# Designed miniproteins, single chains, continued (2): the designs that were tried, part 5

Each design is a single chain, and the fold is of that chain. pLDDT is the mean over its residues in the fold that is shown.

## One batch from the design tools (miniprotein)

Design m4150
Fold by ESMFold2-Fast:
Structure m4150 (fold): chain A 65 residues (1-65)
Amino acid sequence: MAEREKGEELAKEGRLEEAAEAYRRAIELDPLDAEAYRALAEVLEKMGRHEEALGYRNLAEALEA
């Protein structure tokens, strides 16, 4: 999905808040996209938001079964 790809590009540029927003948008378009939840968790972890990152990582794991 284009939003997830945009998030990856923004994350590589160090634009972590914008990357997180792009990944949240990808989740809005496909709430079952486990990869988008995992990517959002990684970006949040890089931002020091470890509690939120853990939550999204757990959601990704649940979706992948």
Scores: mean pLDDT 81

Design m4151
Fold by ESMFold2-Fast:
Structure m4151 (fold): chain A 76 residues (1-76)
Amino acid sequence: MSPQEAFRLAVRIASEAVAEGLRDGLTPEQVAERAYQRAREEMLKRGLSPEQADEFAEVARNIALFLAEAERLYDA
């Protein structure tokens, strides 16, 4: 997996976690943690090292947190 492929996957996982988590009534922090766990697991399954998986999982967490916080601010 290239870094660009891993980044695109992290963005996809983050976006899906936001859509599902906000529908489930999760907080932005809970959505972000879900995105992190899903991204880390998926990256490891695709053969990334634990260090690389953690790095891209953190990208997914940060994207999910930003998107969920933005949605909360505009809906509130």
Scores: mean pLDDT 84

Design m4152
Fold by ESMFold2-Fast:
Structure m4152 (fold): chain A 80 residues (1-80)
Amino acid sequence: DKFIEEVEKILDEEIEELEKLLAELLGEERAKKVAEELRELAKKMLEALRAGDLEKAKEYGAKMLELIEKAVEPVRDELS
């Protein structure tokens, strides 16, 4: 499936860029842990897409977004 292969490539590239940005904000060690967890969720989302389970794919996508939001929470608290 060419579409899913393209999505996988985009996700890999975006997670790599996000890891770089998070490293500047949170430090390399924490950024790496967040990126690794995002890659695992991305794998599950891609597996759901390959199975045609759009609802499950959306669920994993939502979990990825929640993880990103929680990862930047310390920075948000400092801005308060």
Scores: mean pLDDT 79

Design m4153
Fold by ESMFold2-Fast:
Structure m4153 (fold): chain A 94 residues (1-94)
Amino acid sequence: GALEEAEKLLKEIEELLEELEEILEKGKERPLSLSELLRAIGLVLRIIGLKLDLEELIKKLPEEKAKELEEKLKELEERFKELLEEIFKLPVEK
């Protein structure tokens, strides 16, 4: 059902955020390669797409469950914003 699909999208967003965090940690130790930066951009675009799909599913849920998922999504959005601001400040290999 819609709830199961929404929970699956939340899990996918969380997993993509973890991959983005791994790129950030690598960039703290050494300059990122161009391929790593392009991968980070790809992850960002995928996260945005899944977020939009999740927001549409949440609109179809009962109010109580919609509110719970909206709170979880807001937490993921705050984490995503922080990661985005940090990762695009990292040096890239010349």
Scores: mean pLDDT 84

Design m4154
Fold by ESMFold2-Fast:
Structure m4154 (fold): chain A 85 residues (1-85)
Amino acid sequence: APISEKELEKIKEEMEQKLKELLSLPPEEQKEALLQDVREKVGQEAADVLKERLNELPDEEYPEVVEIYIKAEEEAEKLKLSKKA
């Protein structure tokens, strides 16, 4: 069955909440939280690539990277559900 509008809304809401939680942390903790989440969800190689990118950015730009990551995770969850349902 196709993914429901309610399930898409739930994913968006969960991702928005996660984004708010990460953005409430100081920049150093945002970086570490992102890297830990990527390691756990995607793997070490993805975490290493993200770490390299974060090291090129000033900490004022970490919130933008957090937003990009959360949007990518949202899309991955939607894709996963569309394959199963």
Scores: mean pLDDT 76

Design m4155
Fold by ESMFold2-Fast:
Structure m4155 (fold): chain A 87 residues (1-87)
Amino acid sequence: MSLMEQFLELLKEATEAIVAGDEEKFRELLEKMKELREKADEETQRIMDGLITLAEDAAKAPAEWRRAAAELVVQLGERELKIHKEK
């Protein structure tokens, strides 16, 4: 499994934690995502940093927006993984 695939799995779990309001689990998953980021090349790190920022913003969103924001973050992550695999 590639670093980007591992990152996307953690991102999906993080967005589920956001929707559930599980702040502790979200924090633990963010730490794991940041650890994967440190192992990536510079281009992949930039993509991961963007997705981490979007996930943190989704976690801070009002409850009515949080689910939609979380879904958007996952969709963007899946798009980035698809582009990464096609290069």
Scores: mean pLDDT 81

Design m4156
Fold by ESMFold2-Fast:
Structure m4156 (fold): chain A 80 residues (1-80)
Amino acid sequence: MKIKVKLLNGKEVTIEVPEMVTIEELLEKLKKEAKASEEEINIVKEFFKLLGLDEKTKIYLEEGQVIDLKDIKKMVEQMK
């Protein structure tokens, strides 16, 4: 399925992922397809860690789901 990723610089990228994806696979897609920076990848890793999810955890994504890295960064900062 297709999801939208909004990077920290405001650039929007559409990537294709399976209906169920591991966090590790999602992070790899963000690096390869969305060209996410190391900072952006670390923000997403910390977000899932704060939710108690490891890199091997499978998540279900919906068609057209939006992952906004600025919103995730704010959530990470508020959860500390």
Scores: mean pLDDT 82

Design m4158
Fold by ESMFold2-Fast:
Structure m4158 (fold): chain A 61 residues (1-61)
Amino acid sequence: VEEEAKKLIEELAREILRRDPRASQREILRAVKEAIESDESIPEEVKEAALKLLEEWEKQL
């Protein structure tokens, strides 16, 4: 579950950076969080784990 959440965050972050290579870490974090919250296809356990990881990342900024 945690490994799946990490991969999901990494994939979304890479997609955001591919579209906007100059995006700040805060912009990436916000966009990834929004994408995860809006995606109904993500299992709820993976979604919860991903949101916790994003919260930890935000605290480092």
Scores: mean pLDDT 78

Design m4159
Fold by ESMFold2-Fast:
Structure m4159 (fold): chain A 55 residues (1-55)
Amino acid sequence: DEELEELARKIAETLRALGYDLDEADVERILQLLRERKEAGEPYPTLAEVVAYLS
């Protein structure tokens, strides 16, 4: 899903700008979280929720 891939990259880019050290596996986990939220019909996660998910 092109839109979710773009969103995952923008989230990762924002978190890196804030000083978080994210690798490609972390970006893939963000993408998975976005897919799960979309499939469940839930709102997309906040940056804080993404950080908690990657813990």
Scores: mean pLDDT 82

Design m4160
Fold by ESMFold2-Fast:
Structure m4160 (fold): chain A 57 residues (1-57)
Amino acid sequence: MTPEEIARLLVEQAKQAPLGDEAVEELAKRFGVDPETLREAIENRDEEKLVELLKKA
């Protein structure tokens, strides 16, 4: 799955249901990104920032 596909899924998940703190931290660990930065990007629904973060993983 591409970073672009994952970013889109995260934004859609945030629209449909709230993403819990534990889920954000687990995703951050899985992709090797900073959990605070990941949470901010998800809350802002910033697909471009999410793609950037996931590509660095």
Scores: mean pLDDT 75

Design m4161
Fold by ESMFold2-Fast:
Structure m4161 (fold): chain A 57 residues (1-57)
Amino acid sequence: SDAAAIQALMRFGGLSEEQARRLLEMVKAGASAREIAEALGISERKARSMAEMVRSF
């Protein structure tokens, strides 16, 4: 569920609720790790790990 993904991103990724929601939307839209990293101001490595976490739900 979206709620479970958002909670996991906040708890394990250290993202704000706003960052977690935006990352989830970008993953659903097929955005690359680079695009997610640039949009959220996080590293590309962190963006990749968080996107993989979302896809596991």
Scores: mean pLDDT 84

Design m4162
Fold by ESMFold2-Fast:
Structure m4162 (fold): chain A 97 residues (1-97)
Amino acid sequence: EEEERLEKAIEEVRKLAKEHGLSDETIAQVERFIRRAAELGRLDLGYELAKASIEYQAAVRKGDLEKAREIFEKAKPLIDEYRAAVRRYAAEHGLRS
């Protein structure tokens, strides 16, 4: 179930990124982020933040700074939640180095 959802999320995000003309390098970075979020048990955050990142970059490329700002503001609480999930995962798995 988790693997199936992860694969679908990555495929949807790859399509969205290509539709917005993002580079293969950027697509690879976003894919790595979603996979890491899934390892934290937070595929939901990985998917939402990946979509926000793609739309943010697309808005910046078009010079739509107002839209970019709105996307970033909506993403802020999700970014904070992701960082909290990383800290919880590290503590639970003894990765506190």
Scores: mean pLDDT 81

Design m4163
Fold by ESMFold2-Fast:
Structure m4163 (fold): chain A 55 residues (1-55)
Amino acid sequence: MTEEQKKKLKEFIEKHKDQIAKLDDVGLKVVARDLAEKFGISVEEALAMIKEALK
């Protein structure tokens, strides 16, 4: 994944942080899969970025 794609993914997560933070583990994995497909990254990478943004 390019640095530009990582930045856009992080901005998306931060913009939707409040909604994402309300999701349970199953919901977080669904969002991670959707973002992984959209940005061409692994589900694990997407999930890690979501968890980092929720700190």
Scores: mean pLDDT 77

Design m4164
Fold by ESMFold2-Fast:
Structure m4164 (fold): chain A 66 residues (1-66)
Amino acid sequence: MTRIVAEGLSREGAEQVADLARSIPGAKVEVEGGRKVIIEGPLDASSATGLALLAIGDGGKVTVEY
């Protein structure tokens, strides 16, 4: 299982990251305080990279655990 934590996002960026993550089958998505998104599920490297790049583009900090 892959876990991604993206924090320090804008409210719009957090919702964009969350919406993309919700499109992934089996992914669990939690949004905290409108600026932090936690994603857990059977993410492949491509999906994890896409989510991380989207969050970094919004000025966020990202941790990815496989």
Scores: mean pLDDT 81

Design m4166
Fold by ESMFold2-Fast:
Structure m4166 (fold): chain A 62 residues (1-62)
Amino acid sequence: MLEEARKELLRAIGEVLRAIGEEIELELKGELTEEKREELKRRIEEARRRMEEAAKRIDEAK
């Protein structure tokens, strides 16, 4: 349903923002390792895919 697709879109946006915030905090603390960068990159890519899927569902339900 559209309501679930919208909630999923917002959830995915929230995850992207959370990952960016975590990256900034780790960078400021000097704790951002290559391993953590790869993990954050994967999290952002996964959230982006979920955003695209949710956006398609919203668009197709017009």
Scores: mean pLDDT 79

Design m4167
Fold by ESMFold2-Fast:
Structure m4167 (fold): chain A 68 residues (1-68)
Amino acid sequence: RVLSVVEAVRVVQELAARGLMSVAQSEAVVGEIVRRGPLTTEELKRLIVERAGVPESVVDEVIERLGL
């Protein structure tokens, strides 16, 4: 599924709110989301795992909980 920039940023904000991502990591990931535009859930998961080290299973749980 393709996520809008707003949907992708919401996933990052939820991970940050849970303490799973630092402010610097959140800013780096959001900057890349804005640069790329709409992206797949797989692309978003890869970006978050690569830049913030959040486990893929945790990113999947947040995406599912947000109804995305």
Scores: mean pLDDT 83

Design m4168
Fold by ESMFold2-Fast:
Structure m4168 (fold): chain A 97 residues (1-97)
Amino acid sequence: MDIINSKPPLEKLRKALELVEEALEALEKGDVEKAKELLEEAIDVLASSPSPEATLLVMGLNIALKLLEKGDVESAKETLELLIKRLRELIKEIEEE
């Protein structure tokens, strides 16, 4: 796919991974508001380079945000762990080209 005028998708995926990992750490420390801010930033990063995979990741991040709004921190953490695994898989696939 042509990426003629944007940062490489790899940089966006790595930044999103960093933000999601920091959000998970914030939840483990009980800082739900910090986690929400980090997840919103991760959504913005992924949405800046739209692709089918980025859309699925954004949907997953929005599910985690809704779970946090309902006070379901444990389900939100589980959702973030799955998203971290998927982000790592996508980064590895791109690096192996």
Scores: mean pLDDT 80

Design m4169
Fold by ESMFold2-Fast:
Structure m4169 (fold): chain A 78 residues (1-78)
Amino acid sequence: LERLREELRRLEEELREAEELAETDPEAAIPRLEELARRIAEVADEAGKLEGEEAFELEIEATLLLMRAAVTLTYAKK
């Protein structure tokens, strides 16, 4: 679980950078956002396979981060 939590924290930081990039250079941000969305989805899937309150909370956090990435990606593609 700790590995997934560390990975999610790192992905959140990378998403913040990609969000800033999307405001200035959406073409460069799109491939980064697509990769981040895929990696975040993998964390959510792995957390969902684990039992316990902490795993459930991590799955919810990853799912919310994934939604945030998806929204940013949608705007960047316009």
Scores: mean pLDDT 81

Design m4170
Fold by ESMFold2-Fast:
Structure m4170 (fold): chain A 61 residues (1-61)
Amino acid sequence: SAALQDLIARLFDPSLSRQERIDALIAAGLSRENAEALVDAVDNRDQAGVVRYLKKVLSLF
């Protein structure tokens, strides 16, 4: 879906602040704790963490 593609693009956009990326995930239906964990996993290049939390995002679509 276009909404999912836009959300993934924002998650990996280096021009967006950490808070803007977290807020986008929360707006999509992710909890604050999971949104923070996913953004931190992306920023730390933690592939296992990204897979774990991204699955939660995909379940919303």
Scores: mean pLDDT 86

Design m4171
Fold by ESMFold2-Fast:
Structure m4171 (fold): chain A 97 residues (1-97)
Amino acid sequence: MEAERLERIRAGAAAKGLDPEAVARRLASLFTAGSILKAGGEFSASLGDLEAAKADYEAAIELYEELLRLARELGDEETAKEAEEKLKEVKENLEKV
């Protein structure tokens, strides 16, 4: 559940001496922005705009790599696995462009 994930993120951040609310907002922002860019890339690819698709996928990869880094820093294995899955999907999409 989303609420359980948010509480795990807050707990992990606090345990590492980080601001729990700032970290939770950052991870939520990275998930949202990465998903928007992935969707934008898929849309551009569907229109045959391969350059725009490539740019969006590369930007999504950077955001999901940051998400994965933060999740690992927090020790949140579930969020790290989600980030790895999203990275795999975007990298597979990029390979097709």
Scores: mean pLDDT 84

Design m4172
Fold by ESMFold2-Fast:
Structure m4172 (fold): chain A 55 residues (1-55)
Amino acid sequence: SMADRRVEELRRELFEYAQRVLAEIATADPAEADRLMAELGRRATEVLERLREIE
C-alpha cells in the first residue's frame, strides 16, 4: 500500500541519515559530536512521530 511504502521510505531515509551523521561523529570534536548526537535524536523523534500518524 502507499502507507507501507511511506513507512519504508521514512525508515530508509532515517537509516541513511543516521549512517552519515555517525560517520561525522566518529571524526568530530567532542562538542561537535554532542551537537550531532542531539540533531540525530531530534530527527529520530520527528520520524517516529510521522510513523505514528501512518497506519
Scores: mean pLDDT 82

Design m4173
Fold by ESMFold2-Fast:
Structure m4173 (fold): chain A 59 residues (1-59)
Amino acid sequence: SLEELRKAYEEVVKEIEKRGPVTPEEIDRLMAEKLGKDSVTAEERARLLRALNGEPLVE
């Protein structure tokens, strides 16, 4: 759901803030881990990457 995606996004952002920049693959793994999935969809990753660039998470 969008709520779970937003929560996972916030957790990933916190980890990036602590560690510094990460690769898209690493972001996918962190997102999947926080969502309890084996993988993240391309749409979920694209939204997260846009948000990390200072854009809001958008539908």
Scores: mean pLDDT 66

Design m4174
Fold by ESMFold2-Fast:
Structure m4174 (fold): chain A 70 residues (1-70)
Amino acid sequence: SEKLKEILEREIELGVREVELAVKLTVAKRELKKNPTEEIRKEIEELEEKLEEVRRELERLRREREALLK
């Protein structure tokens, strides 16, 4: 179905974004250990917020997909 295709495409897009944000967060946390600056702390906070938002939307889409497959 078209609806299922749209959900799967969005899940792929958000899955890629989740990986990208997780990598950036890991790098930023390593940099913070080497050079603890206000700028890096703010970057980490922003990345954590974005990652949480992406994970929430992925969970919503997963539940919607599961409902359509029943």
Scores: mean pLDDT 87

Design m4175
Fold by ESMFold2-Fast:
Structure m4175 (fold): chain A 60 residues (1-60)
Amino acid sequence: KEEEAKKGLEEAREKVLKLIEEHEKNNELSEEEKEIVEEIKFYLTNSKEENIEYLKEKRA
């Protein structure tokens, strides 16, 4: 089913987000690393169109 493909992708995103959160919790991050992690989290939690808007705002 197309739903199964969508669910698999969403579960993969959740796994990556959890790994990032655990890394943040267990490690001291520099300011640059924290910014990169926050950007990655935004990409993983938002749609492609929302990601484009984010990049425009960051540039501005």
Scores: mean pLDDT 67

Design m4176
Fold by ESMFold2-Fast:
Structure m4176 (fold): chain A 61 residues (1-61)
Amino acid sequence: DDAARLAIHSAANKAARDAYEKTLAELLKTVSEEEAREKAEQVGAQAARQAIQDQQQKIQS
């Protein structure tokens, strides 16, 4: 269903952004801006994948 796919995509984008912003803010306290951005991108990507799995399970359940 298109609605289910949109919900998964929306949740993934939100999770990625939230994780990126939170991780970036924390890392900027201890590491360089370049390193913080690289790590935040990795954490955001991981959060997006987790959110996709969580939403798929929720919708299909």
Scores: mean pLDDT 80

Design m4177
Fold by ESMFold2-Fast:
Structure m4177 (fold): chain A 63 residues (1-63)
Amino acid sequence: SAAVEEIQKLLREGKFEEALKLLEEQLKKNPDDVDLITAPEFYAKIAGDKELLELTKEYRKKY
């Protein structure tokens, strides 16, 4: 989805605060978007962003 692509771009650019905010908003609006739970979580693990990891982990419990 376009939201996942934007989150991935922000993570690649090191804009973690913007990525975290966008991820949180998209998870609340589109909780059934599978791409949101997989792609950002993987990038967050690589980047070591604890807050982003926690958001994606909580969402994955739903699936």
Scores: mean pLDDT 66

Design m4178
Fold by ESMFold2-Fast:
Structure m4178 (fold): chain A 78 residues (1-78)
Amino acid sequence: ADEAKVAEYQKDLEEAKAANDKDGEATALNNLGNALTELKKYDEAVKAYEEASKISPSNPSVVANAVKGLNEAKAAQA
């Protein structure tokens, strides 16, 4: 179920933080945002995408994915 994906990505996020892996942390946050969007938890998805873009703002793939997901989640809220 989609809740299992959220739990898996949350674990990935904690492991990336423990390893001081900023790219892994941002990737896990983008994956969390996507899973939360699938669950229609748009407020939580927006927060996850915003944190991803803050953690690795110079990584173009992370920023592009976070911005796209953020815009899609915000549009779904409206």
Scores: mean pLDDT 77

Design m4179
Fold by ESMFold2-Fast:
Structure m4179 (fold): chain A 65 residues (1-65)
Amino acid sequence: GSSEIEELREKIKEIEKKIEELEKKLKELKEKGASEEELAKIELEIEILEGLRGIYLGLLKLIES
């Protein structure tokens, strides 16, 4: 039902917010001259979240189809 669609949309929004926060943190760390290891860790977290967002978007499209 519509509640399942709403739950998926909320999860997608939460993931998008986390990605935005991590991208902002990554920019700040780059400006501060953080280590390659610290930058790589944040970049990996962003990649994982982008993958998860893709999965939920795919699921949403299947339910809406």
Scores: mean pLDDT 84

Design m4180
Fold by ESMFold2-Fast:
Structure m4180 (fold): chain A 74 residues (1-74)
Amino acid sequence: SFAEKMAQLDALFDQLLANIDDRDKVRAITGQIQALLQDIFAANADDPARQQQLIALVQQYEAQLQAKLAALAA
């Protein structure tokens, strides 16, 4: 379901943030995120509300990732 896939995406983003310093894990998790994003977006091509929920989740994690990378660079 959409809810199950969104929960999987959320878990993958949490794993990405937890493993940001591990290049092999980042590579593997990023691949899984990309595949799941494509699947969710394509499955909901006719549902703009669900696509907006997906975009909002991605933007939230992008902000968290940037904040974590900035902290690591300091």
Scores: mean pLDDT 83

Design m4181
Fold by ESMFold2-Fast:
Structure m4181 (fold): chain A 82 residues (1-82)
Amino acid sequence: MREELERKRREVQRYTADLLRAIGDIIDAKLEALKNKNLEEFEKKAEEILEELRKRGVSEKELESLEKMKKESLEEIKKEIE
C-alpha cells in the first residue's frame, strides 16, 4: 500500500512537470517564431512537443487542450507577421 501510494505520487509529480514543461516549450517556440517571422518552425516544434507527450502517455484531454493552444498560437503568429 505505502509503496504503491509513493509511486503514484511520483508519477503525478512527473506528469505535472512534463505538462508544464510542454506548455513552456510551446510558448518559447511561439516567441521564437514571432522573432524570426517563421511560422513553419513553430508548427514543427509544437508537433514534436505533442508527439513526445503522446509517447509519455499524456491523456487525450490534455493533448486536446495543447492542440487548441497550438492552433490559436498559429493564428496569432500569422496575424502578427502578416
Scores: mean pLDDT 79

Design m4182
Fold by ESMFold2-Fast:
Structure m4182 (fold): chain A 66 residues (1-66)
Amino acid sequence: MSDKVKQLQAQLDALRAQLKQAQANKDEKKIEALKKQIEKLEEELKKLEEQLIKEMEEERKKREEE
């Protein structure tokens, strides 16, 4: 797994933890901001994971063809 995927997963986990804390504090502005950041990071993570899966499958196929 790439370092960028690990970084995004760590950021996503941190933001989700902050979201729970903001929800407990009833900080609506912070909740909205965190939800938007989480959604953006989830989209980026999904795209990166999809690319990594394709790269891994291509590498496996090339090794089998050699």
Scores: mean pLDDT 77

Design m4183
Fold by ESMFold2-Fast:
Structure m4183 (fold): chain A 60 residues (1-60)
Amino acid sequence: MEEIAALLATLPEPVRAAVGKAIQDALDGKSAEQLREDLLKAGVPEETAERIASLVEELK
């Protein structure tokens, strides 16, 4: 969770809100693949999106 919070802190405010919802949806049962797609659509860089998705997958 700490590493996810640090990555979120690097993102602009409107993107952070969208990413927070995508992570919550993933924890509620969406796949890591869907999370990655949602992050990319929100404007998160691919490298950061893959890192967040991997961290959330480890958290499940």
Scores: mean pLDDT 75

Design m4184
Fold by ESMFold2-Fast:
Structure m4184 (fold): chain A 57 residues (1-57)
Amino acid sequence: SIQETIKKLEDLRKELEKKGYSEVELNQIKRAIEAFKQENPDPEDLALAFAYASALK
């Protein structure tokens, strides 16, 4: 679900923060999370956010 994806991305952000990733890199993940939190998100924005999240795994 979208909620599970948001939770995984938030957990990923926290782990990357612990590993010393820059605020710039962490902000990109925050933006992806915010796209997933929209009530009626644009499908293209969701696809881009999902691709970004997948690339950081």
Scores: mean pLDDT 70

Design m4185
Fold by ESMFold2-Fast:
Structure m4185 (fold): chain A 65 residues (1-65)
Amino acid sequence: SDVEKYVGYLLRLIGYGIEGLAEVEMKDGAIVVKLRKVTPELREIAKELKEYGEKLGIKVEVEEL
């Protein structure tokens, strides 16, 4: 389901957050993803999170640091 895919990508990003490569926060009702090390894999994960989030009515913003 779209919910399962959204949660899966979110958990992957949180895992990269533990490694110091990304950060996830809530701001003004949106999920903000900050990519500290910008790689093609992290960009794709963030893109998929944003796509599935939008399908669920969840606002996702991606920032490259």
Scores: mean pLDDT 80

Design m4186
Fold by ESMFold2-Fast:
Structure m4186 (fold): chain A 80 residues (1-80)
Amino acid sequence: SDADEARRLIAATEELIKRLEELLSKQKFTPEDVKAIIENLDALVDRIERLAERSGDPELIREAEELRKRVEELKKKLES
């Protein structure tokens, strides 16, 4: 279902963000890598938001909104 797919993608994205934050603390990314990471994160969160919205589950919609905020914070760190 859309809800089940959204939950799986949210969990996977949260894990990815955690690993990227760990990696960012220890190494520099190239501008090309930063651009690719940002584009992929934006596409992933856009998909999650659409799935959450279609599911009609208020909890998933809220979790997707929280995830978007985390991704925007990470993007700022990546562009620093």
Scores: mean pLDDT 84

Design m4187
Fold by ESMFold2-Fast:
Structure m4187 (fold): chain A 74 residues (1-74)
Amino acid sequence: GILAYNNKDYAAAISALTKVLAANPADTLAFINLGNALLNLKQYADAIAAYTAALAISSSPIAQANLAVAKANA
């Protein structure tokens, strides 16, 4: 949700996005949103994997920038 602001909201987003990706494994936006939630939880290795998966499907300057942030903090 737009108001995902704490660890509980990010964990719920990860659960929902994981279900979306199980149904639609080429959903680039779902991978980007998954990476963003994982980055906010400081799960940098998982965030790197999610952004890398998004970038393998299509180019995204936002995913590329956030991937760099995740790598810098890992």
Scores: mean pLDDT 79

Design m4188
Fold by ESMFold2-Fast:
Structure m4188 (fold): chain A 91 residues (1-91)
Amino acid sequence: SSGLDWLSEEVREKMKELVAENSAKTEPMSEMPEEERQKVAELILKGVEAAREGKYEEAAELFREAAKVASSPAVRQYALILAEAFEEEAK
């Protein structure tokens, strides 16, 4: 399993699309300093854990915080897409 079985079909499809779109490019996280990359990774992990618990509003807030920290435009865009997806799930 992909570890995404707990997500709605719509959110899961968006995440699959992001993974597929990134297959032709260098890892966006590699564009950021190590300290920033670690902080962004921690925020994304906390967001995923919150979403897994059904705390979609908290997950969206954590992903938005990750987007504010990230200097890479690609990483910022991914975090914002995740935030919007989980804001829709919270409705």
Scores: mean pLDDT 69

